# Designed miniproteins, single chains, part 6

Each design is a single chain, and the fold is of that chain. pLDDT is the mean over its residues in the fold that is shown.

## One batch from the design tools (miniprotein)

Design m175
Fold by ESMFold2-Fast:
Structure m175 (fold): chain A 85 residues (1-85)
Amino acid sequence: SPEVERLRAELDRKMAELAHVLQKAIDAKKAGNFEEADKYIEQAKKLIEEVRRLVERLAPHDPDYAARAKAGIEAFEKRLEEIKK
C-alpha cells in the first residue's frame, strides 16, 4: 500500500540520518568539541524516538521489516550509550 511504502521510505531516511548524526557526535568528541558532541547526542535521541514511532506504525503491516529496523535501532541506542561516556 502507498502508506506502507511511505512509512518504509521515511524510516530508511531517518535511520540513515541517525547513523550520520551518531558519526558526527563521535567525530566531535574525538576533536575535543564536547559542546558540539552534546548537540548531536540530543539530535540522535530525538531521531531514535521518531524511528521507534515509525517502527510501531509499520509493525502491523510489515512485521519482518519492523523487526529488522527495531534491531537496527537497538544497535544505534547501544552506540549512543558508548558515545555518552
Scores: mean pLDDT 89

Design m176
Fold by ESMFold2-Fast:
Structure m176 (fold): chain A 85 residues (1-85)
Amino acid sequence: MNPLEAALKVMQLVGELIRNADDPEKRAELLKELDEFVDKLSPIQKKNIATLLEKQLARMEAEGRLTPEQLAVAREVIDRIKEKA
């Protein structure tokens, strides 16, 4: 898989997780899909994607665009990806 396509897919899933931060059932479904997708990526791809997500999260946090709940979900997801790398 193209590295750009992999990054875009992960970013899409993370965005959906953030939008559904208040829906535990939908969040669990999306986390499972994310886990299955991320497990197929190389360690280098996981590390690069995690770095990209960290930079985007820091920017969104600085701009005040996320609620505390959305921020917590985003951090949990990024940490999960880092642990798999």
Scores: mean pLDDT 79

Design m177
Fold by ESMFold2-Fast:
Structure m177 (fold): chain A 57 residues (1-57)
Amino acid sequence: RSALVEQALALGREGDRLREQYLKEADTDPARAEALQRQIDALRAQIDALVDQITAS
């Protein structure tokens, strides 16, 4: 696989980790959950940019 595909997969795995953490924190630490949601949104944007590069060939 290309380096861009490996990077996108790594970011996806990190996003899964952050989403799992968000679910654990959502009811007990709203400030932490809000920070995690912002990190998830940032990772999604990074993945979208990498996917655009991959699909553009």
Scores: mean pLDDT 80

Design m178
Fold by ESMFold2-Fast:
Structure m178 (fold): chain A 93 residues (1-93)
Amino acid sequence: KQEALEKAVEYLKRGLQEVLGLSEEQAEALVNGILGGTDEDIAQAAAIIASLDSLEQREALLRLLLDARIIASGDESYRQEALAKIPALAEEA
């Protein structure tokens, strides 16, 4: 359902801002690129990923993406668990 995808997008945007310190605009651009937006969205997403200089930041991005994928499948229990983990992921990044 579209609702699960919207919740996954909201989780990802929040995690990108709180864990990786991205601006709201950068988080939205990265999400649009991942969802297969325009060529400009994809290029901007690639540039944002390239700006992540540490392995810890790149690992945190992958963890956020994997969590978002599970949330998009409609697992509400997992979504609440993933949201609770954001502060710990921010500390690691």
Scores: mean pLDDT 81

Design m179
Fold by ESMFold2-Fast:
Structure m179 (fold): chain A 64 residues (1-64)
Amino acid sequence: MSEKQKAVIKFFNELQEELDKGIYPSDEEIRKRVEELAQEVGLSEDAKENIIRSVLDIVKKAKE
C-alpha cells in the first residue's frame, strides 16, 4: 500500500472515530480537512473532489 493510500485510510479512520462519538463536521470543515490532506500527500484535483464527495455522503448517512 502506498503512503498516499495509508494517509487517506488514516483520514477516514479518524473521521469514523469522530462520527462514532457523535461529532459531525460541517461541509466547510470537511473541505478544509480534505484540502489539507491533498496538500500533505499530493492528491490530484479529481481525487480531492472524490474524497470530498465521499466524506459528505458518509457524514450525511451517519446523521440518519
Scores: mean pLDDT 81

Design m180
Fold by ESMFold2-Fast:
Structure m180 (fold): chain A 85 residues (1-85)
Amino acid sequence: KKKALEAIEKAKKIIEENKDKIDETLVELILEGLEEAEKAIEQGDYDTAIEILKNVKKLVEENLSGEIKEKILKALEEAIEELEK
């Protein structure tokens, strides 16, 4: 739980620090998905959280590039791995 939430916060921080380089609508969609995943984790619904995070990961894979993409994908993968334990 704690490590998954920390990984999601890391992904949020990367988005916030780079939001001027990312489409505004895409920023909103990613942050909304991350907040929804955090709520699912807080409720103990890890299966739903994993599904949401995988959807956010796909959105990032299809719409971002370069170092920002790699950093966010790494954080999302860390969150998913922690929830799959």
Scores: mean pLDDT 83

Design m181
Fold by ESMFold2-Fast:
Structure m181 (fold): chain A 63 residues (1-63)
Amino acid sequence: SLLDEFLDSLGLSPARKAQLKALGLTAESLARMSPESLQALVGDDVPLERIRAAIERLRERLA
């Protein structure tokens, strides 16, 4: 659920969300990524500021 909330906050399509989930990513692993690394993974059409905000909220939820 936390992973789905995170991916939804990035504005990803259902198909892209399914592809990323198939990679075996966890909320914990995503919270440890740099915004730049995550943008490379999700696509450059997702703004870095949205990614930074999503990671910050995810880290708060995991703390």
Scores: mean pLDDT 79

Design m182
Fold by ESMFold2-Fast:
Structure m182 (fold): chain A 113 residues (1-113)
Amino acid sequence: SAKEKMLEVLEKGFKEIEKILEEAAPYLSEEAVEELKKVLEEGKKKAKEAIEKGDIATLEQTLVEMLGRIIEIIEENVPEEKRAEGDRIVLRLGEVVGKTITELRAIEAEAKA
């Protein structure tokens, strides 16, 4: 079903985000890492609920808002001497979320055709 395909795309996207955040963890405080985990868990829960309801607009908004919060935490917590590494992490996170949204939109469009 379209919902099953969307859940698979979402799970893949979240796994890629988790890997990128693991690379950022050495540059962050333990408190910042725990905050990122909570943001990711809440975003994943809300995104799954949006898929179950068939609400792609809420799904997209949830992923964009989650990304914004993750970027904020990283930018506030990465040391100045690791700013270039932090900027690369932020760009990779944005690319993963953008790709995930694009794939989710494609599944929705196919299901409505």
Scores: mean pLDDT 88

Design m183
Fold by ESMFold2-Fast:
Structure m183 (fold): chain A 86 residues (1-86)
Amino acid sequence: MPPSLEELYNKIYELTEEAEKKGFKELSEEIRKLSKELYKAGDRETLLAVKRILEDALKEDDKEQQENNLEGAVEYAKRQIKRLKE
């Protein structure tokens, strides 16, 4: 069965907690805020994409690449939220 919108949001929250433990507190907080907006908007497709980007970021061994991938998740989520408001 596909994950529910709530399950996707909760999984993203868990992934951001892992990123925060790795020292990416500000990026993790920003991703959580953006994901909550996407959750309230019901944008399952964007939440799935954000989850995938976070999973890929967290499997990187290079801390600089992890940071760049997390920044990419923020930028992507911001673009999708802007599209939803138009």
Scores: mean pLDDT 83

Design m184
Fold by ESMFold2-Fast:
Structure m184 (fold): chain A 85 residues (1-85)
Amino acid sequence: SEVERKLIVAQMRLIAIETELWIAKEAKKKGKTELAQKLIENVFGDLEDLRELLKEMRELGADEETLKKLEERLKKLEEEAKKIK
């Protein structure tokens, strides 16, 4: 189904964002400030795109419990990104 396809995409995007965030943390730790800032800017853009995907999934009738778990994970990543900025 379209909902199942979007769920897989959302999960893949979350993993990609987590990876980018980890790289940004490592870049900042190594004094690569400009690279870290660019990566964090990309993370915020990717988080916004993911938020829109979750909204579209809700409109398609995705399971509310599943959406809440994805939204909680997104919120945790957003909080981590804000701490690196």
Scores: mean pLDDT 88

Design m185
Fold by ESMFold2-Fast:
Structure m185 (fold): chain A 72 residues (1-72)
Amino acid sequence: MKEEKMTYEEAMKELEEKGASRNLAAGVVRAYENVGGEPVIAKDEKEGVFEFQAEMVDGEIMITRKTLEEAK
């Protein structure tokens, strides 16, 4: 299972650069709006199932992306 941690700014920039699906982008935005809350699960038929969680760390919002399932 792959897990990556990055700033909200870095997460949004990566999604823009690779033309990510609206569902994945919406997952990141919802996690950001719910900082310190429950993880957000986003599903994409082509890329798979991902979990996004936002936490406040040293005054900065950090996004954790976890791959739950890869699409086949």
Scores: mean pLDDT 74

Design m186
Fold by ESMFold2-Fast:
Structure m186 (fold): chain A 110 residues (1-110)
Amino acid sequence: MAEVAEQLVEAVINKDKETARKLAEQLGLDPEKVVNATPEEVIDMLAEKEGLDPEKLRAMSPAEQISYLFKKGHLEVLAALRAYYDHLDKQGDEEAAILSALVTIALVVA
């Protein structure tokens, strides 16, 4: 399940609409909303599906978000964040590289 969430965010980033639709359906999301969404909006949709408030999550620092999601077992949202941080790292965001590593450790330990 976590791998499907990660692959969904990667498909959205790569503008692979057909893959994004299929993965959205597997995760119980609206495929047409997902293919027109930003990666951040898809992460919000995953959080809402799990009963989380996306605004409350955005009020936390990235490290606080990772810790909260890990402790509560929201592994799909964590995997989606890893894909997003990996994307930002590839665009030269040095902080995103550290955040991607932290999420990877959290997912391995979970």
Scores: mean pLDDT 82

Design m187
Fold by ESMFold2-Fast:
Structure m187 (fold): chain A 67 residues (1-67)
Amino acid sequence: SMFEKKAKVISEVGSKIVEEAKKHNLPYSVVMRLVVAATEEALKNPNDPEGVKKKAEKLMEEALKEA
């Protein structure tokens, strides 16, 4: 179902964000901001999981540059 596809993308992207954030010692507030943004993108673009993952990666890159 579409819900299951969204849930899978959110889970995969969220796990990757937490893993990268832990590796780079990002603050909890930044991690939460990234997770929320990635979730919003997944909900907005349910038929573009690759685009959602790419956006999450861009957000992570931006956070790492600011850290």
Scores: mean pLDDT 75

Design m188
Fold by ESMFold2-Fast:
Structure m188 (fold): chain A 100 residues (1-100)
Amino acid sequence: MDEEKILKALEEAYKEVEKEGLKMEVVRYRAPVDDPEAVRKALEEARKAAEEGKASVVELVDEKTGKSEFVVGYAPSLPEEESLKIAKMALAEVYKLLKK
């Protein structure tokens, strides 16, 4: 039930990106959830990528269950308009990863 609502929200972001013709570099990071140092580094790199105007996604993998949690990068130093575009692109990328 909640997964369906989340997927619908991600699908809406994907449709908006397609409708707007938004083009942006997307960077993806992966870290095992059981490795706090790897997680911290991935989150910091995602933040830096967002500050550079790139969309960023971190996949946190639970190797025991095979489940993934996704975190999107956000840079508060950017103007709101630019930050929202980065967020939409990152959410669209998460949708693509979940639908493969």
Scores: mean pLDDT 76

Design m189
Fold by ESMFold2-Fast:
Structure m189 (fold): chain A 73 residues (1-73)
Amino acid sequence: SAALQARVAANLERLDRLIAQLQEQAKASKDPRKATILLALAISLGSSKTLLERNPANEVLIDDIERDLEALE
């Protein structure tokens, strides 16, 4: 549906924004442990993005990603 396509597009934009923020925070961090954790989280979110791009009709996946984004934002 058009509504489902809009949700997928919005979640992909949110994922891209959060990934970019985490990468910049890691780059700015003076703590190598903190930088490593932030980069690992960015990689994990990148995997979620790939999964969503490959499964844009999976409403359970969309709901799960939205919950994760709300928790991390």
Scores: mean pLDDT 89

Design m190
Fold by ESMFold2-Fast:
Order: sequence, then structure tokens, then C-alpha cells
Structure m190 (fold): chain A 90 residues (1-90)
Amino acid sequence: KLEHLEEAIEHLEKAIEKLKENDIEGAIEHLEEAKEHLKKLEDIITAQRIVNGLDLLIEALKKGTISNEHAIEVLETIIKALKEELEKLK
């Protein structure tokens, strides 16, 4: 459980770095990896809700309907929520 949550956070942080570089394809790759790790956290409601949010974010990035700056803000909010879940699982 902890390993998948930590891996998801790492991939989301890497997605932010790719967005800062304007590498949208690389950002989407890391978002898909984060999503796969979060899917394995079946008992964590927050993780399952975030999977759905990441699907919407990936589609918005592919369609160009979200700015990189706004996508980064969304991802920072998600990372904060996941770090709070990580603290609870100690």
C-alpha cells in the first residue's frame, strides 16, 4: 500500500516538472503511471477519486483545454491530499 502511494506521488511530481518544461507528452506518461499505482489502492477512497480526476486532466491536456499553469495547480493540490493520506498510513 505505502509503496504504491509513494510511487504515485513521485510520478505526479515528475509530471509537474514535465509541464514546467512544456513537455506535455512526458507529463501525460507520468500521469498514466501515477494512475496505475493509485488504482492498486482499492481501499483508499481518496486514491480512487484522484484516478477519475487524473483521467479528466489527461484528456484536458490532450485536447489543450487546460493551461500548463492550471494543470500544475491541480496536481499540487492532488499531491497535498495524497501526502496527507500517506501520513495516516504510518
Scores: mean pLDDT 84

Design m191
Fold by ESMFold2-Fast:
Structure m191 (fold): chain A 81 residues (1-81)
Amino acid sequence: SLEEAKRAIDALFDGLDPDGDGKVTLEELRRWAEEAGVSPEAAERRFALYDKDGSGVVTREELAEGFAEMAGLPKEELLAD
């Protein structure tokens, strides 16, 4: 559901961005992935999908857009609260 998707994004971002600056680097995602037992290559591929501007940093909005695209959900409703 849309609510579950929002909660999943929030939980993921809370784990990756404990300082609450609203940004996640590729290096932070790699560390999280290693702790979660996910391959670094898989994490890099996923990050590239979310990092649409190629800045090397993913915002909550970019993560939500990538998630919405993969899940077939409307990104406007997923980002709106």
Scores: mean pLDDT 66

Design m192
Fold by ESMFold2-Fast:
Structure m192 (fold): chain A 97 residues (1-97)
Amino acid sequence: MKEEALEKYKKYLEEINSLSEQQKQQLTAVAYTSVSIQLAGKEFELKQNPTPQIQKDIKILQEILKVLEKDPDEGVALFRLYGEDKELAEIVLELLK
């Protein structure tokens, strides 16, 4: 699982690294907007019916947002991984600490 998470993350990061600066900037803007919308939606959902899973999703999205602000390419790769498998994204986030 840990090796699988890192391999998928590195693959996405490598794909992003092959893009032009303009393409990277556009992907970062799209990712930032998508993360912000999903985070807002989950925060409203948590107030309506609080569950451990929603709280965990919020925490992961908040950490991805922080990475997007610090290292945009890494943040885009993490958000893509989150979209495919939330648990793998959480593993990568813990490894980046």
Scores: mean pLDDT 85

Design m193
Fold by ESMFold2-Fast:
Structure m193 (fold): chain A 66 residues (1-66)
Amino acid sequence: SGVENGVKALEEAGKLVGEEATLEEALRASQLAGNSNGAAALHGVIEAGLPKEATVREAIEYLRSL
């Protein structure tokens, strides 16, 4: 499902920067690493209304709550 694919992409982003990193930090790191799936998932949760200061962990929990 889209939710499960998003969770996996965010977990991969968390491996690059840590789960407690902000969505902004994770997005930049994913872009620099060429992780297009991680970058797309991070854009998706930000567009859904999560603040850029939220953590990768909070974004994963948000998607799992859907």
Scores: mean pLDDT 83

Design m194
Fold by ESMFold2-Fast:
Structure m194 (fold): chain A 113 residues (1-113)
Amino acid sequence: MLNVTESGGGTVPEGGSVTLTATADAEEAGVAGVSRIAPDGKRIGLAAAGGGVAPELQGRVLGSSDPEKGQVTVTLSDLTKEDTGTYYMDVVGIDKEGRLVGGRGQGTQVTVV
């Protein structure tokens, strides 16, 4: 299982943007998905590789990766107060033996003011 550490988030203005970064010890690291925890504790899927982006996030999500740093980044733009919550990044990559590995970060808090 891949160890994934999340960073970024914080308090951001409505209409602004927030960047979430996941760092993982893997080659060719990429984002597999992004989710948010709802108030009832259930995960809401927001974006997934090959699965698309939730309609309310279309045009608002930009992903990138830096394989040399083991980092993947997701930027959310045009934020609303409803975007407040804890965001989780699912990361996939390959190990040095070419095996597909994956993991989920610990969660990053985003507060829109």
Scores: mean pLDDT 73

Design m195
Fold by ESMFold2-Fast:
Structure m195 (fold): chain A 86 residues (1-86)
Amino acid sequence: AAARQRRRFEAEIIDENGNKVKVEVELEYDPAAGRVTARATVYSENITEENKEKIKKAVEDYLRQLFADAGVAAELRIEVEVKEKK
């Protein structure tokens, strides 16, 4: 039995500029720490330095809301990587 549990899922969010972005999320739950670590990779065609920060914030806000709606009372650590589509 693993002390840590991992899950992967895909989501689509809308950033503050109305752009639809695809997000791949890996969740790791550490029951000893009472923590969920969410590692999100975002693929977007229109990445600027300013947009990158806004996209990261939108993903963080989305994940925090998702966990709040699910009733998860664990500490949430979020890591976001933004990649340009080729």
Scores: mean pLDDT 73

Design m196
Fold by ESMFold2-Fast:
Parts: structure tokens; sequence; C-alpha cells
Structure m196 (fold): chain A 73 residues (1-73)
């Protein structure tokens, strides 16, 4: 489900110690086409990091997106 995909993506990104580790995790998420919500989240994270956002900023926006997805479920 969208909620489960986003929860898994968030858990993996929360383990990132720096921007490069976050990029590597996002690239791994992009490789799994069976999880479209996690893949879309990974694209968004990469765009944010490339725009100069911190890992913490990307994670916080994903948490808010996950809460919204839960309310729509």
Amino acid sequence: STVEDLEEALKRLEKAKDVEEAREIARELLGDVSRPAARAAAHGVLEMLDAGASVEEAIELMRRGLETAKKLS
C-alpha cells in the first residue's frame, strides 16, 4: 500500500548519516519498480538534496506526507 511503501522509505532514510548515504538509499528505492510510492518519494528526496536541502528537511517533509497518506486511507 502507499502508506506501507512510504513507511519503509522513511525508515531507510532515517538511517542516513549524511547526504551521500541518503542519496544511496534513495537510489536503491528507485530500483524497486514494484513500490511506486516509495519510488516517487525517493525521486522527491533526490530533488530536495540536489536543491540544497538537508537530510533532516527531506525526512521531515516525508513524515508530513506519510501522515497525509494515512488520513486518506
Scores: mean pLDDT 77

Design m197
Fold by ESMFold2-Fast:
Structure m197 (fold): chain A 76 residues (1-76)
Amino acid sequence: DKLIQETEEQVREIIYNALVAAGISEEEAREAAEQGLMGAYLVLEKKLGKEKAEEIINKIADEVQKIYIATNEQLK
């Protein structure tokens, strides 16, 4: 479904932008975003440590949750 594909693209963009803003390289950020929140957490933990990774991932998760809720409402 195109709506679901567009939602996944938006989620990847949110993750990518947050990782780049946190100082992750564009290449690593793109690869991590393709793996979703788990990939984002792992790269953040490796580069910035667990405490900072948890802070950033919680913010990303909140934004991602808003996108999924909006998509689910459109599918109903």
Scores: mean pLDDT 79

Design m198
Fold by ESMFold2-Fast:
Structure m198 (fold): chain A 107 residues (1-107)
Amino acid sequence: LTAEQLLTLGKKALKEGRYEEAIKYYDQAIALLSEKSDDPKSQFLAGQALMNRGDALDRLGRRDEAREAYLEASRRFDLAAELSTDPIESGINLLMSGVARLVARRL
């Protein structure tokens, strides 16, 4: 399975309330995306996957693990911003990083 296919399966599982299954798909997608550490798009997608993984963990009451996922999402968005050559894309990544940190603090 490609990272994109795993992200699609994870989103479907999350929407359907299959939180443990969603986490497994996101973990697999994040592992594949992390192999492209110098690619801004891969780091952005990893950040989004970590946000959704955090949401699934929060829904399961696994609050400390959810907080860790949101903080890691923030780090991935920061990295994507640093790697991005497009100022708009960089700005979006910095905004997403801020949102991830805010969500983590509210847990």
Scores: mean pLDDT 91

Design m199
Fold by ESMFold2-Fast:
Structure m199 (fold): chain A 63 residues (1-63)
Amino acid sequence: SSSDQIRQGQKLYRQGKYKDAYKKYQDAIKQDPNNKVAWYGLGQVLKKMGKDKEAQKYFKKAS
């Protein structure tokens, strides 16, 4: 489920595994494109990876 992918993404994010977290949030979006938590998660990962402009686009999707 998208909720399961989000939980896995959050765990990976806390471990600093940003690329793995990104993949889990993308999988959540594929299952539920309206899931604002997954869009926010993608934004947070991109910000940690120094991609601030791309992160802002995903934060808008989360709003």
Scores: mean pLDDT 86

Design m200
Fold by ESMFold2-Fast:
Structure m200 (fold): chain A 73 residues (1-73)
Amino acid sequence: MEEAEKLREEGRKLIAEGDSLEKNGDYQGAVEAYRKAAEAFRKAYQLSGDEDLLKEARTANERALELMRKLPP
């Protein structure tokens, strides 16, 4: 499952990037990173069936939604 492994790594890197951006107050950048992470984990889940990846995708998406509430309309 080479493709799923690559997507898992991309998702993890994007979460780390989002966390860093959020701590620096870059909520727009953090939202983008978390949304990309959620997409990567969801695609990895579709290829692998690993429920932990689906949970990671949901968590990343929820973080993005929470930060969107702090952005201008």
Scores: mean pLDDT 82

Design m201
Fold by ESMFold2-Fast:
Structure m201 (fold): chain A 88 residues (1-88)
Amino acid sequence: SMIFEAFELNKKAALEITRGPLYLEAIGQVLRVIGLEIDYEFGFVSEKQAAEEALRLARELRELAKKVGDEEALELAEKAEELARKAL
């Protein structure tokens, strides 16, 4: 599923950012992705709502990656954004 792949890439981007100075903000983003996965798996949000939220998280992670200069995290966040858009 494109949506679950978007979740995994968002988590990987956030975890990569935890290696740098904004690690607390990155931990917060990891927890937000996990919460979204739980909400989606248990049916508390629709696939469209999950995709919209995954897209928002990917964009926020892209901005964090740019701020810390982490090219790997940026690439992961951009791929997550692409997959979330395809799930819409």
Scores: mean pLDDT 88

Design m202
Fold by ESMFold2-Fast:
Structure m202 (fold): chain A 97 residues (1-97)
Amino acid sequence: MEEYLERLRELADKVRKATSKDELHSIAEEIIQVLEELKAQSTDPRDQALLDSWIAGVQTIIAELDAGKLTVQEAKDRLLSLIDALIAYLEHKLAER
């Protein structure tokens, strides 16, 4: 779990430094990979549903960026908000022990 927190913080830094749609696509794929790995480790259907909703959220941000409905900066802001929510979720999971 601490490994995923560090990985997410690194992804947040990549989002902040990104200047192109191609960079955001690459970062979004890495975020989805983290979410899929967390989902594979979960035995709680509620956690799996929550992780699925975040995967859909990342996919929606990228789809709206590609459709010209979001600027690069707006997509970055939304991805950062999603990463912050995921970090808070993992910190809560670590604290429940």
Scores: mean pLDDT 85

Design m203
Fold by ESMFold2-Fast:
Structure m203 (fold): chain A 81 residues (1-81)
Amino acid sequence: MTELDDDGAPLSPELHAQALAQAAELLRGLADKAAAAGVPAELVEELRALADEVAALAPGDDAGLEALDARAQALGDRIAA
């Protein structure tokens, strides 16, 4: 069964804010690595924009986080193609 800890929504505001900060940092790190690997600048810019949007999310905005996660997946597919 899915644990509460496995669902982002039931996390405390502090843990939610930390998760958003970690996600933004990971996306910024991915953008830097993608740039170093020769990924087109427009895709790197999209990764950085996505990281900024994640960092701007309010704690508990699960719908916003899900939308940005879907966008991250689509961008990853474009980079992998």
Scores: mean pLDDT 73

Design m204
Fold by ESMFold2-Fast:
Structure m204 (fold): chain A 74 residues (1-74)
Amino acid sequence: SEKIKKQIEDLKEAIEKLKAGASPEDVVKFLLKKDMEPSLISSMGIMVAAGVSREELIEFLQSRLEELEKKLKE
């Protein structure tokens, strides 16, 4: 579906921003401006507030990306 494809593109961009050294807070703001699910934004916001590492944030977003890619292939 087109919605899932857009969410995949937005998550890929968010991951690349984190890898390029963007602040986690700026990445959360980026996702808030996109058509991302509220549960993902809430989870990421909690992780950022808890001070989890950039690596853990990337792993979280990669896990969500894999779920969406699997759903697109169904």
Scores: mean pLDDT 84

Design m205
Fold by ESMFold2-Fast:
Structure m205 (fold): chain A 85 residues (1-85)
Amino acid sequence: SKAARQARTQAFLDQYLDDILDLFEKLLGITLSPAQREEIRARALALANPDFRLLSDPVGFIKESKDRLEALAEYLATISVFKPT
């Protein structure tokens, strides 16, 4: 259900958001403020349909995206589906 998916995404983000975003800061050469991290969290929770194409080249996809916060949120929502909580 949508509620069960949102609960899984929330649990995943509570555990891994900062570690994953710290990794992407290093890989992309960007800096994310606490406010931007909360925006990414909120966007990831709102995503109804994760894009599985992000799994093949997440760094390239995010780097090339016009809205990097949206791309990071989409990636986090996508990977949250595969992690048991």
Scores: mean pLDDT 73

Design m206
Fold by ESMFold2-Fast:
Structure m206 (fold): chain A 72 residues (1-72)
Amino acid sequence: SGARSGEAGAKAAAEGHAAGGAAGAWQTDLISGPRSREYALKAVQAAARGDAEAAAEYAEKTAKMSREDGSE
C-alpha cells in the first residue's frame, strides 16, 4: 500500500531528532559486530518473506557499508 501522506516521513525524522544524541547507542551496536553482514542477512530474510521494498533498502545499506569497510 502506498502512503498518501507525508507525515510518515516527518514522524520518522522527528523521532530521529528526538533521539538525536543517540550516537552512543549506535557506537555500542557497531562494536557488537560487522554491520554490513547484518544488513546483508536482513536483506536476504526480507526477500525470503516477500518484502521486495525492505530487501532493496537493506541491500543499499549493505553496499554503503561495504564501501566504508573497504576504505583503504
Scores: mean pLDDT 56

Design m207
Fold by ESMFold2-Fast:
Structure m207 (fold): chain A 93 residues (1-93)
Amino acid sequence: DRRERLERALRSAEKLLEAIKDIAKEPHPVVPRRVELLLSDPELLEQAVEDVLQLGTLDLEEIRKQVEENKDLAGGFVADLFAVREALKELLS
């Protein structure tokens, strides 16, 4: 049950990152710190899982457009998606 929900969140994060891979870059210094926070804070992890699952119900083209139009905010959003993906990979392995 919980494992299936985390697997769904991982798939959503991977799908979102795939949709924006040509317009978004992986931020080196932020991702490891954010992964550590997600793995150490169950409440923060649960919120991130819920957020990613909700984003996964949206139109990928609309998400891509929002990232492209808001590049200053996109770096943080992309870093959070990479961090959620890496944290979920760690938890599911």
Scores: mean pLDDT 77

Design m208
Fold by ESMFold2-Fast:
Structure m208 (fold): chain A 99 residues (1-99)
Amino acid sequence: MINGQAVDRLPELIKLYEQGKISEEELKKKLEELIEEDKKNPLDIESLSPLAREFHKLVLSVSIDLAKKALKESKVLPEDLKKLVEKIIKEGEELLSRL
């Protein structure tokens, strides 16, 4: 019940936080905003052509892999923000399983 766009933003946001370019409060707000935006226009899987479904599957799987790598390589991410990142990844994986 999401569009899968939130997961694509995770590597850049984690990098900005690790570089000290955004605060913990700003990162939390951005992650919460991504979760809400991801729910506003859920992907209508049943209306997708086979080619469109394969394209979404490819893009989403790459985004999930990059987000997981960024999370694993993060040295300073607070536990509450780590849980928000993990939630976005998990919801992306759930969408991928339905494609």
Scores: mean pLDDT 82

